# Designs tried in a protein design run: designed miniproteins, single chains. Part 106

Each design is a single chain, and the fold is of that chain. pLDDT is the mean over its residues in the fold that is shown.

## One batch from the design tools (miniprotein)

Design m3681
Fold by ESMFold2-Fast:
Parts: sequence; structure tokens; C-alpha cells
Structure m3681 (fold): chain A 82 residues (1-82)
Amino acid sequence: EEEEKLKKLGELLEEALARERASLSPAAVAAAQALIELIKNSKSVKELIEKMAEYIVKNSGLKKEEAYKIAEKVVNEAVKAL
């Protein structure tokens, strides 16, 4: 189930962040926390891609189509790595 995979990914990333937190900049920690929150609040890979694309548009000024391509590639590679 996609929702179960996303919850597992979120948990693994939270554990990774907890281990590495002391060596990361405050900006890197904040960015990692924002991404983990997006993952944990998404019920499907499609919803995560949409939310991540919106985040990219808001923070980078990239066009919506380019943001979606980036989000799709990143999310699919992360899910595949599980």
C-alpha cells in the first residue's frame, strides 16, 4: 500500500535526521523537517508529488510543469529505494 510505504519512508527519514541533526545547519534541519512532514501528511505517491511540486514552486520560482517533473523523479526514486 502506498500510504504504508510513505509512512515507512517518513519514519526512516526522521530516524536519519535524528542521527545527523547535530552535524546539519539549522536551514538543512528545517528543510528536512518540511520534507518529512509532506511525506507523512500524504496518503498516496500522487498526493506527495503534488505537495512537493507546490513546495518547489513556492520556494524556487520554477514553473509548475518543471516542479512536477522534479517532484515525480525525486519521490519515485525515494520510494524505489525502500
Scores: mean pLDDT 75

Design m3682
Fold by ESMFold2-Fast:
Structure m3682 (fold): chain A 62 residues (1-62)
Amino acid sequence: SPALRIAATLAAMKVREKHPEVSVEELLPEAQRLVQEYIDKEGLSPVEAAEKAAEELIKRLE
């Protein structure tokens, strides 16, 4: 869905603010999966799911 793609892109961009060495393209597949999982399993809004996905991806890089 367009909302899912926008949320995943937002998550990837938030990761890049802390880790500019990674590309949005590299982050998008996992960001999309995490955003979808948080929406489906935890009932988060797309914005909340994007924030949580960014936090999880940053944690994995550290």
Scores: mean pLDDT 84

Design m3683
Fold by ESMFold2-Fast:
Structure m3683 (fold): chain A 92 residues (1-92)
Amino acid sequence: SFAAELQELLSGVQAAKAAVEAGDSARALALLDETLSKLDEMKRRFPEYGPFLDSLKAGVLAAKRALEAGDSAGALATLTEIGQGLQLLLSS
């Protein structure tokens, strides 16, 4: 189900956030790349959610760019926003 895929996506975002908080940028980047691959898979399986998934992908790419620039605080803020949004959607 789409909800089950969103739950897996949330788990990935939370894992990436934890890696950033631990100062493990290499692991955080790898987890964000896995999240981007998951989003591309979800867009193929659930094309009706394409615009929503594109917005999530833009957020993940922004977090990745922040980490690549050494902006851990910016990456954490973006990942926190994405995680909270996914939690609210799944709680509805």
Scores: mean pLDDT 88

Design m3684
Fold by ESMFold2-Fast:
Structure m3684 (fold): chain A 87 residues (1-87)
Amino acid sequence: MVLDKIEVVTEDTPESAYAVLIGMAVAIAVLKNTGKIDEEALENARKQQDLFVKMIEEGVPIKEAVEEINKISSTYEKQILVNVELK
């Protein structure tokens, strides 16, 4: 089975930046360990994580940072990368 989606769901609070980072790290580890995605999808998932870290370090609001990384997921035709959802 090819993974079509891994989703990280958390509250829209300042502390949620850590929840998003931990969730993304776990999701990337699962994708890598199961071998059910290609190398391009894995690299794109890492790119999402790196972009999120950079934006949070630069003081970008969590909601805006989440929207930017989710744009990367929406551009990949074969597989949905890590998707983050704020409540």
Scores: mean pLDDT 68

Design m3685
Fold by ESMFold2-Fast:
Structure m3685 (fold): chain A 78 residues (1-78)
Amino acid sequence: SREEELREAVENLKSTDEEKVSEALRVIAKYGAEGEVAIEELTKILEESTDEKVVERAKVALLLMGGPKANAALRKYE
């Protein structure tokens, strides 16, 4: 399902495999602002993660998604 694909993509942002990270960012960008589950999971990463690299990737993903909800999440965790 779309939700499962988005959850897997967000989890793959934690990967040490740069090709998996790139593909995950493509999947997240493909769904864009309509991927609300990704915005929720990415917001949790910004809130809970201690890994600076994963946090940076989550911010990039939100920038690629765009839209009011993603922009609000980015603004809250600047």
Scores: mean pLDDT 83

Design m3686
Fold by ESMFold2-Fast:
Structure m3686 (fold): chain A 78 residues (1-78)
Amino acid sequence: SLEEKKRKIVAETILKLSKYILVPGEDARRIMKAVLEGKLDEARKIMLETIDKYAPSEEQREKAKKIVDETFKKLKEL
C-alpha cells in the first residue's frame, strides 16, 4: 500500500540519520505522522530542525541534509 511505502521510506531515513545525528523518539513520531498525513513541508521542517539541533559538526549536518533531500525525492515520486 501507499502507507506501507511511506512508512518504509521514513523508517529507513531515520535509521540513516541516526548514523550522523541523534533523532529523538518524539521527533521520529512527528516526522512519521506528518508524512502519513501528506504534510511533506512540515515533515521536512521537523527533520531539518532535528539536524540543526543534534548534528555535532557541519560535516555531519551536510550528510544528514543530503539524506533528507533523497527522502523527499522518493516521497514525491510515490
Scores: mean pLDDT 89

Design m3687
Fold by ESMFold2-Fast:
Structure m3687 (fold): chain A 73 residues (1-73)
Amino acid sequence: IEELKERFKELLKRAVEAAREGDVEETKRLFEESDKIYKEIIEAKAPDEVIKELQEEAARAAEEARPALERAE
């Protein structure tokens, strides 16, 4: 679970970086990969507090990436 949490956060970081660089395809790929890891964490029955923390991290990353993705369209 700890390794999955670290991978999830790393993927979100990379997605935001790719979005800032205008790489829409890479950004979408990284968010898709993070969603897969998130589902694995849910299936592993991680505590609710962990799930909430990851949801907040994902929401922040999505907000940071959104302006760049909209500009790249």
Scores: mean pLDDT 76

Design m3688
Fold by ESMFold2-Fast:
Formats: sequence, C-alpha cells, structure tokens
Structure m3688 (fold): chain A 70 residues (1-70)
Amino acid sequence: LSERARRVVDEALRRVDEAQAKNPSLTPEELVRLAQETVDELARKYGLTPEERDAARSAVLQRLGERLAA
C-alpha cells in the first residue's frame, strides 16, 4: 500500500473501533459496511487513485475480517 492508502486504512479502522465502542450492538455486516463507506469518503477527500482506493478497501476488509474471526 502507498503511505496515503495506509493512512486511509488506519483512519477507517479507528472510526470503526470508535463506532463499535459507542454501539456494541453493531453487527459484523454493519461494521463492514461502515468500514467500506469510510474508506470511500477518505479516498475521495485525499484524492486516492482508483488502484489505491481498491487496495485500501481490500486491506480494511481483510484486517476487519481478521479481528471479527478472532
């Protein structure tokens, strides 16, 4: 991942963690949706390329999936 894409991934996961802390009833599906929406918003805001955006989406979903599977 580019440095910019990594920062988007880290920020998206931080926001997901904050949302889950405020609402522990969020389902895994809702957390995945929130993560994807947040990556899309941040990618637009920071001007990521389509390749960087797709890589960031994949990385966020993989990392979130690992957390949810644990």
Scores: mean pLDDT 80

Design m3689
Fold by ESMFold2-Fast:
Structure m3689 (fold): chain A 93 residues (1-93)
Amino acid sequence: MRFGGRLLSEESFKKLLKEVKELLKEALKTGDEKILFQALTSLDFILSFAPPELLEKNKEELEEIKELLEELLKKVKNPVLQEEIKIRLKLLE
């Protein structure tokens, strides 16, 4: 990867986690597929660049994100977004 060993800081990680949770909650409330796609993209970035120690330390927040994704999977009718949600759920296992 282009940035090699440059991982997310704890502050940036926590900020992005909160932003992802808020976007997922908004997508659940509004059904807005663009907001959902933005949340999934931001989550993918977190999972790709967060150090493993930050993922373990913030497992409670990641579990909340997992629960929101499971609820979204039940409501979303777009098959592409359903598959994108399933991929992120599998990464959070």
Scores: mean pLDDT 80

Design m3690
Fold by ESMFold2-Fast:
Structure m3690 (fold): chain A 94 residues (1-94)
Amino acid sequence: AVDTLSDEQIQPLVDYLRKVLEEAGAELTDEQLRAIARRVLELFDPEADGKITPEQIREVYTSLGLPLSDEEVEELMAELGEYMEVDEEGAILY
């Protein structure tokens, strides 16, 4: 479960969210960013497999009524890949 992940395991996602939210004008504490990161992981990887695939991102956004194009999914994966490792299949590792 995402609640069993350490702060160190979610740190790359926290760093990404800090950048995105600061650019949006949101000043959040590290504790608030960690809480958001855990909720994001619960949506993208509810089984906590340690991987986020392009298909999982597409599915989550579609379920929120915000379907992403293939280009938008690729852009989001590229941004996440700046903060996290990417495997040979293009999945984000955390």
Scores: mean pLDDT 72

Design m3691
Fold by ESMFold2-Fast:
Structure m3691 (fold): chain A 100 residues (1-100)
Amino acid sequence: TLEETLTELIKLVEQTKKKVENAESPEERQKILDDFLKEFQPLLLKYFELLSKEDPMKATIDLAYLLSLISEMYLKARQGDKDGLLQTLDDMIKFLRERK
C-alpha cells in the first residue's frame, strides 16, 4: 500500500542518516549513498506507481522533488559537506512524513 511504502521510505532515509552521522570519511559516505540509492530507487518507483493511481499530478511533483534531493545529496557528498548531506536527508524525512 501507499502508507506501507511511505513507512519503508522513511525508515530507509532515517537509517541512512544514522550511517552518515557515524561515517568519518568521504569514502564511507559515498558508499552509504550508493547503497542507499540501490534500495531507494525501487521504493521510489513503487511510491510513484501507487500515488499515480490516486493523483498523477502530485505523484509527478513528489517524484521531481525527491529526485532533486537525491541530486543535492550527491552534490554535498562530492563537496565533502557532511553537514549539508545530513540536512538534505532531514529535508527528505520531513517531506515523506508530511505525505504520510
Scores: mean pLDDT 87

Design m3692
Fold by ESMFold2-Fast:
Structure m3692 (fold): chain A 75 residues (1-75)
Amino acid sequence: VPEELKEEIKRAEEEYKRLEKELEELTGSYLENGANPTANPLVVPGRYGREGLSKLKKEVEDAKKKLEALKKEVE
């Protein structure tokens, strides 16, 4: 297995964990402010805005799929 591919897997895993942590933080923030994250997502600065949770969930899923694809290549 190429060393480069192992490094890409580590990077993809880090990104997946980072995005998942951001999702948990946004979910906690929405609950603390009494907002229903399903019905009334809070406005978050930057790219997430009113769609914050939905966009972040998609990014987490995309990162997980990328990580799985890379792991298949390492085999």
Scores: mean pLDDT 65

Design m3693
Fold by ESMFold2-Fast:
Structure m3693 (fold): chain A 78 residues (1-78)
Amino acid sequence: FDEVLEEVRETLRKKIKDEFTLGVAEIALGVARAVHQQGVPEREVLEFLISVLRKLAKENPEEKEALEEAIEIIERAL
């Protein structure tokens, strides 16, 4: 789980150009980590992250490639 979140975070930091979009994605990663620590299953947390990143990609089409790459990392862990 932590390895997946770190790979996603590293990918987003390297490829997202808009600081606000990156900030929202990093908040989502922090929320994912926090709710998993509270006992929410890994699958449900990763599905939540995919939903957030898909919404960000729809709202920020210029960052779509980076966000879709991050989603692919998460989908490989499911």
Scores: mean pLDDT 82

Design m3694
Fold by ESMFold2-Fast:
Structure m3694 (fold): chain A 66 residues (1-66)
Amino acid sequence: KTAKVNAVAEALREKHPDDPVGIERGARAVQAALDAGKSDEEVIALVREMFGEETAEAVRKRLEEL
């Protein structure tokens, strides 16, 4: 879903502003997960594995605002 992908991309830009390749890779992985029917919690777990806990919590907060 576009709104969820945008929320994740914004969280990634906030936490990793100097890593454009990582941001693009993360946004693609999240888009693929959402297209596969993964839940918000599964998306957060994926972000935690790729970027760590602080980034995963930023994503959680943004998804809860939707």
Scores: mean pLDDT 81

Design m3695
Fold by ESMFold2-Fast:
Structure m3695 (fold): chain A 67 residues (1-67)
Amino acid sequence: MTETEARMKAAKELAKKLGISEDDALDAITPSGNQPKKISDIAKKTGKSIEEVVKLVSEALELVHKL
């Protein structure tokens, strides 16, 4: 499995758990200086707490590392 395939798989699982698009989930797990803003935007969109979104994003990143 390539790193791209692993990230796409993790993004699909995260998108399903958060009820967001796969593109939004992929952006949330891709390392960037804007990750905190993306997490905040997802929390507002989904009605979840920032802490819950951070936990789910961290779990998705762990899945990428394992794949």
Scores: mean pLDDT 76

Design m3696
Fold by ESMFold2-Fast:
Structure m3696 (fold): chain A 84 residues (1-84)
Amino acid sequence: KKEKIQKIIAEAYDELRKEVARVVSEAQKKRLSKKQMKEEVEKLLEEWRKKFIEKLITEEGVDRKKAEEIAQKIVDLIKREFGL
C-alpha cells in the first residue's frame, strides 16, 4: 500500500511538472505577461490538486486529510521549481 502510494506520487509529480512546463511554454509563445502566465499556472495547479485528492480518496482509499497534505506538498514543490 505505502509503496503503491509513493509510486502514484512520483508519477503525479512528473506528469504535473510536464503539464506546467507546457502551459508556461504556450504562455510564452502567446506572449502573455508574467502575471497572466502565473494565473494560468495557478488555475492548472488548483484543478489538478482537486482531481488528485479525489483520486487518492476514491481509488486508493487515502483519508481526505492525508490526501490534501500529499497534493499540497506536490503543488508547493512545483511552485518552488517554477519560481511561483
Scores: mean pLDDT 83

Design m3697
Fold by ESMFold2-Fast:
Structure m3697 (fold): chain A 76 residues (1-76)
Amino acid sequence: MQEVTVEVQRIVDGKLEKITITGPDTDKEFIKKLLDALYEQGLVSKEIYEELKKWIDENDITVAEFMRKLAELEKK
């Protein structure tokens, strides 16, 4: 299993915040765990959390694709 380091960048109160997480790239369980961690840290809303969880279940995605989708849903 290949490990990757993922950086999530989000604008909160006009400031850029970064979160770095490392784990397996191709494991849907890891991607869901990454989403759970973001939600538990208060970095995503319940609405975004539920939408991303459904999208992960319905698609074969990488961590990089997950991060792009997260950025789209959060926007600025």
Scores: mean pLDDT 69

Design m3698
Fold by ESMFold2-Fast:
Structure m3698 (fold): chain A 80 residues (1-80)
Amino acid sequence: MTYTAVLVLLDAAGEELASAVVTGADRAEALAAAEAAIPGLLAAAGAAGGAGEYTLHRVLLDERGNVVEESSERVTVPAA
């Protein structure tokens, strides 16, 4: 079964600055791919919006596109 993880970085106004979509053959593989994508997303957000506090939204979808896990957390992008 294929799982899809969708990652979206939002600024304080709720605007999307960066996003990534990754897949895995199972839930654990999709989550590992999502974790591996985060440094690149933070770098992209920093390049677009500068240093600051952002919100990282994570959505995990099953093979049929059903949301099986959704979370959001605050993340800090350091100054360059």
Scores: mean pLDDT 81

Design m3699
Fold by ESMFold2-Fast:
Structure m3699 (fold): chain A 90 residues (1-90)
Amino acid sequence: SLLEKILNAKTDEEIKKLAEELKSRGYNGFGALSLILTGEPLKEATTENYLLLAWVAKQLGIPLEKLLSTSVEDIYEIIKKVKEMLKNPP
C-alpha cells in the first residue's frame, strides 16, 4: 500500500517519489498527513476531519499553508516531518 511505502521510505529520493505520487493522484499536504495518521488519504475533508488534522499539524509545527499546498516540496516536508515524529514519539 502507499502507506507502507511511506513508512518504509529511508531516503529523501524515496520520499520525494511518494510526494510526486500523491500529487499525481490529486492530493495535497492534507492528503499526505491524513494518509499517515488515518491510513486513508483525503482529497477534501469534512469540517471535523479538517479541524482535527489541522490541530495535529499545529502540534507538529506544520503551517496551514503547507496542508493546502499541492507542491511536491511541501508534501515531501510533511511526510518527512511526520515520519520523524513517529520515530520519536512523545
Scores: mean pLDDT 76

Design m3700
Fold by ESMFold2-Fast:
Structure m3700 (fold): chain A 62 residues (1-62)
Amino acid sequence: MKVSLRELKEKLNLSQRQLAEILGLSQATVSRYLRDPSLTLEDLLKRGLISQEMLDRLKSLV
């Protein structure tokens, strides 16, 4: 199942700051990626921005 970064933020009712802290990314990076509603958590993994373990954990929350 593919989950968009925007969908994850909305479903978990997280702020941009909280999402950045969970992902271990800067708020600026998260803000940039949130502007693209088609960007998925798998895209972040492919770009080396998150670990596989982080991806699996986040997908379990959705």
Scores: mean pLDDT 79

Design m3701
Fold by ESMFold2-Fast:
Structure m3701 (fold): chain A 83 residues (1-83)
Amino acid sequence: SMTQLPEEEFIKKLEEILKEFIENYEEELKNTPNPEDQEFIKEIKEKAEKALEAIKAKDYEKAFEIFKEILELQHKRFQELLA
């Protein structure tokens, strides 16, 4: 579990996840012609970039809060696709 790792290792793992999100969503944006989907991808990417900036500023609480927002947006989008 990530919560059992030393804080430094946990933050490093979160940073890796955020960078992966940014890279994946940048690639997805290039392949997405739908304006609504482009807006969603841009919002997630902007949040991931802000979370990464918070990590660089050592504001880990803010980084974690933004990461939760990303997960909530992804979950909401997934539910909309299933409806």
Scores: mean pLDDT 79

Design m3702
Fold by ESMFold2-Fast:
Formats: sequence, C-alpha cells, structure tokens
Structure m3702 (fold): chain A 96 residues (1-96)
Amino acid sequence: MVTETIKERLEKLIELIGMAKRGEDQAKIDEIAEKYRPLSEEIEEFAKEHGEEAVREALVEALAEIFGVEKEEVRRKLRTEEGNEEILKRIEELGK
C-alpha cells in the first residue's frame, strides 16, 4: 500500500534528521537521501493514478501510526502552518 511507502519515506527522513543533528558528514547524508528518492517517485505515481486526496489520506494514516495518535488529529494539523510545524517538530524528536 502507498501508506507503507509513505511511512518508509518518513522513517528515512527521521533517520537523516538524526544524522544531521549528530554532525554526520553532509555528503553521506545526501547519498542516503538520494538512495531513497525512488520512494518519492512511487508516491507521485500513486497520486497520478488515484488522486492527490488519496495520497493525503495515506499520509494522515502513516503519521497517525508513527506518532501513535488519532487520524483526525493529524488531519487537523495538516490544514494549518502551526500544525505542520508541530508535526515537523515531532519528526525531529523521533530522530534523536
């Protein structure tokens, strides 16, 4: 499912953020980021076939599972800049 692809991409993003916070070599971080670029292509392809709203729902489900919160809470936060900042902050905290 695209939800699993989005979840994997988020987990890799969390890992990269953790590496950056630890002062890992930027070239190594960039290499790992490039390795996981195909996950973005899979998400884009799914959006073309099923629509942007289907990707958004899959993202809500993936974030709800990663954070251990209700899907409605994530869906509400994604609608506002403040909510987006809070989601990014939680992703950074997981990258410790």
Scores: mean pLDDT 73

Design m3703
Fold by ESMFold2-Fast:
Structure m3703 (fold): chain A 95 residues (1-95)
Amino acid sequence: SIDEVLAAVETGSDAEIEAAVRAWLRERGLPESWLPVLVDTARAVRDELAREEDPAERARLLEEFRAVLESGDPRAALDLSVDLGVRALRRAVLG
């Protein structure tokens, strides 16, 4: 379920995220080969949420991730993961 994946992202545990994503893939009949990209995306969303203090921006990030999950397209997950990774890298390098 998407709601369980979103809840796992907010709890912050890698194991909880992996378990929730795997359960969602099984429920939707989607390939287990998509697990790594979805888990990486979920972890990137979790890490961004941990830094974000604005409730409106947190809500927008969660809705963006929900839309990715609802799409059933691993390319959308990869795109979000890359965008969040670039944002994190820019913060680390540029201050």
Scores: mean pLDDT 83

Design m3704
Fold by ESMFold2-Fast:
Structure m3704 (fold): chain A 86 residues (1-86)
Amino acid sequence: LLTSKDPKTQEGFDYEVLGTLYAMMGTIYLLAGDKKKAAEYYKKAVEYFREAARAFRESGEPQALAEAEAAEAAAEALEKKLKELE
């Protein structure tokens, strides 16, 4: 699915997958009415997207910068959702 020969780009994709899965779990719990669990999963998703952005920025691949910016935007969107759950 998400694979690259560059180790840093692969690390970025691995963290991006984790961030996406945790964000999905957060949304599932939010729809189920469990705001505390939703916040827990969204916080983990933010951490993973931030790690993805860091790995992509350390990559030598030209496309990695766009992936880093996308991961940063995903983290910021989730941080906004976390504030709405306060």
Scores: mean pLDDT 85

Design m3705
Fold by ESMFold2-Fast:
Structure m3705 (fold): chain A 80 residues (1-80)
Amino acid sequence: SMEKEEEELVEKIRKDYKELLKYLEELKKEGKLEEAKELAERTAEHLRGLAELLKKQGYEKAAKVAEEVAEELEKLAKEL
């Protein structure tokens, strides 16, 4: 069902975000601040695009999660 597919999309977005945060933390510990910033900004742009696509497909909840993660990454990038 579309509802189950949307739940799987939300779970994937959340898991990918957690893995990305771990990797960004590793980059920060290595002093690779510019690399961490560029990765966070690029991923935020991709998630903004994904959110638009998900809205068009009717996955409004997954789109909102993608937008929220993009906003968190944009905020993190500004702190780097």
Scores: mean pLDDT 88

Design m3706
Fold by ESMFold2-Fast:
Structure m3706 (fold): chain A 92 residues (1-92)
Amino acid sequence: GGELVAVIKYTLEKLNLPVPEEVKELEEQVREAEASGDVELNVEVAKRALELLKELLENTEDEELRKFLEEAIKKAEEELKKLEKMKEEEEK
């Protein structure tokens, strides 16, 4: 969970962009989602992290940073698929 927020922060620094409050809020939501076990919240947090990572990838020209982001996006997509499957099982 927290690893994705660290990737976002690192990328923002490399792009010379400030860390927005939205990223800090996402970091807190990741902690709450992991602590509570709330599947709905975990799905929402994973989707938001994935969206931010994809936006950063589109705005990045540096090849090394792009490769780093692509790996982070793959991890986020795997986590999201796992969470969505858990959500479907809870609705039964």
Scores: mean pLDDT 75

Design m3707
Fold by ESMFold2-Fast:
Formats: C-alpha cells, sequence, structure tokens
Structure m3707 (fold): chain A 123 residues (1-123)
C-alpha cells in the first residue's frame, strides 16, 4: 500500500511536469483549448495508471496482481479514449502527424512514470 501510494504520487508529479510542454505542443498545432484540457487530463490519468500498475506488479502478491490487472484495464481504456480524441483533433486541424506525435509524447511520459514506479518498488 505505501509503495503503491508513492508510485501514484510520483505519477502525478511526472504528469504535472509534462503538462505545460504538452499544452504548448497542442496549441502550436491549433488544437482547441477544450480538446487540449481533455488530452492533458487523459495523459495524466494514463501516466498515473501506468505507475500504479507497475508498482502493483512488483509487489508479487495475489491482491497486488488483481490491482495491477485493474490499473491495466484503466490504462487501456484511457489510452483508447486519448487515441480517439487525438485522431479527431488531427482531422479537425488537418494534421496527419498530430496523432503519432501525441502518442509519442504520451508514451515517453508513461515510460518515465513506469521507470520511477519500478525504482520506488525496489527501494
Amino acid sequence: MEVIKKAEEAGKEIAERAAPEFRDFLRSKGVSEEDIDRLVELMGKAVVYAALRTAAEKEGTEEAKKLAEKYEQKLVETMSNLTRLARRAAEETNDPDLLPEVLSFVGRVVAEAEKRAKEIAEE
């Protein structure tokens, strides 16, 4: 529980640090402020769920395995919603590179959170 809480806090901090750069990128591409706010929210959720899943997987108990499965499901759903919104934004801005660039940015932040969650679980 303590490890999972630390992983959640680390995920939130990583997402908060990445948010300004992500907002600036999306604005530069002409994405609406409403869609920017929603994409930033979905990125934050994905980052936190990835950290929580990674920490739970490292605990190795049956209870932790169920928590990891729950957070994996939430991560998959969040990434599906983010991909759908980013695709719509790409169509509205007529920028075919927007979707892969959004997925690349989010993937980088998620990977950072997963790495930090592993470090916390191994402390």
Scores: mean pLDDT 88

Design m3708
Fold by ESMFold2-Fast:
Structure m3708 (fold): chain A 96 residues (1-96)
Amino acid sequence: SDNEIRGLLLALSILLEKRGLTEEAELMLELLDSGSVGPEFKPILELIFEILRLPEISQEQLDLIKQAVQAIKDQDLEKVKEIQKQLEEMLKQMQS
């Protein structure tokens, strides 16, 4: 729903800023203001939220999150899905 996506974008802006990803945090606020993020982007937003709440995050995960934020801004759903797969595989390996 629009309210769920709005809440995710706001929460992500706060978490990204806490991680020093200030430009990505600003992009989340820009996306919140523009209303351009549809339900097709909810899975990647939820995954980034899960990863940013972990006590430890790898540099590769942070770099993929930066790429995902840019792809969401660019409305590049194909690139978002590719990054989502990479982040999901990395998360599974960390839990093994």
Scores: mean pLDDT 86

Design m3709
Fold by ESMFold2-Fast:
Structure m3709 (fold): chain A 85 residues (1-85)
Amino acid sequence: SAQAQLQAIAEQATAAEIARYEARGDTVLASFHFPDGTSVIVVEREVDGKKRTIMVVVTAHPDGSVSVREFEVSRATAQQLIETL
């Protein structure tokens, strides 16, 4: 189905993004996959000696393209997301 294809594309893109973040020295805290072709990755990144928490939203589109957006979130927000999802 089209939904199953979107999920597969999002999961493959998410795995590639995780590998890329880990290669850059980021720590992957969690990853979540949703049935609509959206995946969320939570990473910890060191910027100027400070640990920052980044939420990454990976969205698969019907044309087979993928969008990746990064949002800096508080550590408390990240923990609530991990505990809720």
Scores: mean pLDDT 83

Design m3710
Fold by ESMFold2-Fast:
Structure m3710 (fold): chain A 56 residues (1-56)
Amino acid sequence: MEQDQLTAVKAANELLNNNASHEEIRKKGEELIRQGVRKAFADAMITSVTTELDRQ
């Protein structure tokens, strides 16, 4: 797995375990982009976590 994918997956798991708010999810995505993670992976993480939490 690419480092960007691994970083995004770890962030997703942390947000899911903490029942993060939509604002926290968005801020985490912005932090990943600032750390050099590709936008596609950050966006996928935001979408995946938001969708999963909205289903619960």
Scores: mean pLDDT 79

Design m3711
Fold by ESMFold2-Fast:
Structure m3711 (fold): chain A 110 residues (1-110)
Amino acid sequence: SEEEIKEEMKEYLEEELLLQEKLLEALEKDPSVPQSIVDAQKELVEFLKELIEKIEEMSVEEILERMREIVERIKEIAKQAEAAGLTELAQMEYDRAKKLEEKIKELEEK
């Protein structure tokens, strides 16, 4: 059902938010991390929080569009991290983007 799909979306996004918040905390503690990357990570966390809060008010199609925007935001952070020599952050974010893309595809097939 649509309600079951939305619950699955919410559970995935809540797990993603927890991971992205932990990454933000680590980045804020490292003075060598460019402020632009910290700011992009803060914006990603805020976007995830807002999406989770609004899930019940949105259609499945609208949630999928927002999830695709999250993929693009994660990939941009990964690209900036790679350019800054933050290889571990870049690898983690590319992995998260790939997992979210796979989840979106699974949800679209339902």
Scores: mean pLDDT 90

Design m3712
Fold by ESMFold2-Fast:
Structure m3712 (fold): chain A 73 residues (1-73)
Amino acid sequence: EEEIEKASNELITAVKAGDADAVRQAADRLSEAAKENPDLGIEKALEVARVAGEHGNQAGADAVTRALGRILK
């Protein structure tokens, strides 16, 4: 849970900053942490997708889509 919260917050920060490398790293971390709690991981990924949409950040939206794909497999 704590790791999912941390990864989610890092991903939101990276999306707001427009840092594609940080977005990729945080999305990968969220995907790994979500393996232990997929429901929370999905919820947090959807929250990040909303933030990415508000900022018009395509890299953030793509990273969230990849994270959801890994969580759902």
Scores: mean pLDDT 73

Design m3713
Fold by ESMFold2-Fast:
Structure m3713 (fold): chain A 92 residues (1-92)
Amino acid sequence: SLEEKKALVLKTAEDYEKMLKELKEAEEKYREELIKEATEESLDRGLAAMEELIRLFEEVKEADPSLAEAAEKAIALAKELKKFFEELRKEL
């Protein structure tokens, strides 16, 4: 179970890193199109999801210090995604 939890945290960090890179590239090239596709509801859901994931990974760090490094990386990436959604939300 510890190895499974570690793999999950690492996979989440990798998925977020990819997503953040793609969103940053899309924002730079297609900001107006992204704003047109985004709704207040979709951005608010995205923000809530990032806050929940940050909370869950903080709990993982407290429960298992051996996962702290991987959880910290996932938290940092989730915080960057949260900031991206907050900035888009301001444009709506």
Scores: mean pLDDT 73

Design m3714
Fold by ESMFold2-Fast:
Structure m3714 (fold): chain A 73 residues (1-73)
Amino acid sequence: MEEEKKELIERAKKALEESDKNYGKVTQERLDAAGITVKPLEIKVDEEGKLVRTVEVSGPDLPYNGPFEEKAL
C-alpha cells in the first residue's frame, strides 16, 4: 500500500508537469485578467489513497485565503 501511495504521487507529479505546459498560456491570460496568481505547491495522497494537489492563490486585489486542495486526477 505504501508503495502504491508513492507511485500515485510520482504519477501525479508527471501529469501536473505536462498539464502546466499545456494550459500555462491560457491560464496566464485568464489569471492576468482576474489579477490572480496560482502556484501549484505539492501533491499528496490522503488516507483513502486519493490524489490531492495543494495550490496557493494570491492576487493584488484579493485577500489571501490560504492554500487550496485540488484533486490532481
Scores: mean pLDDT 57

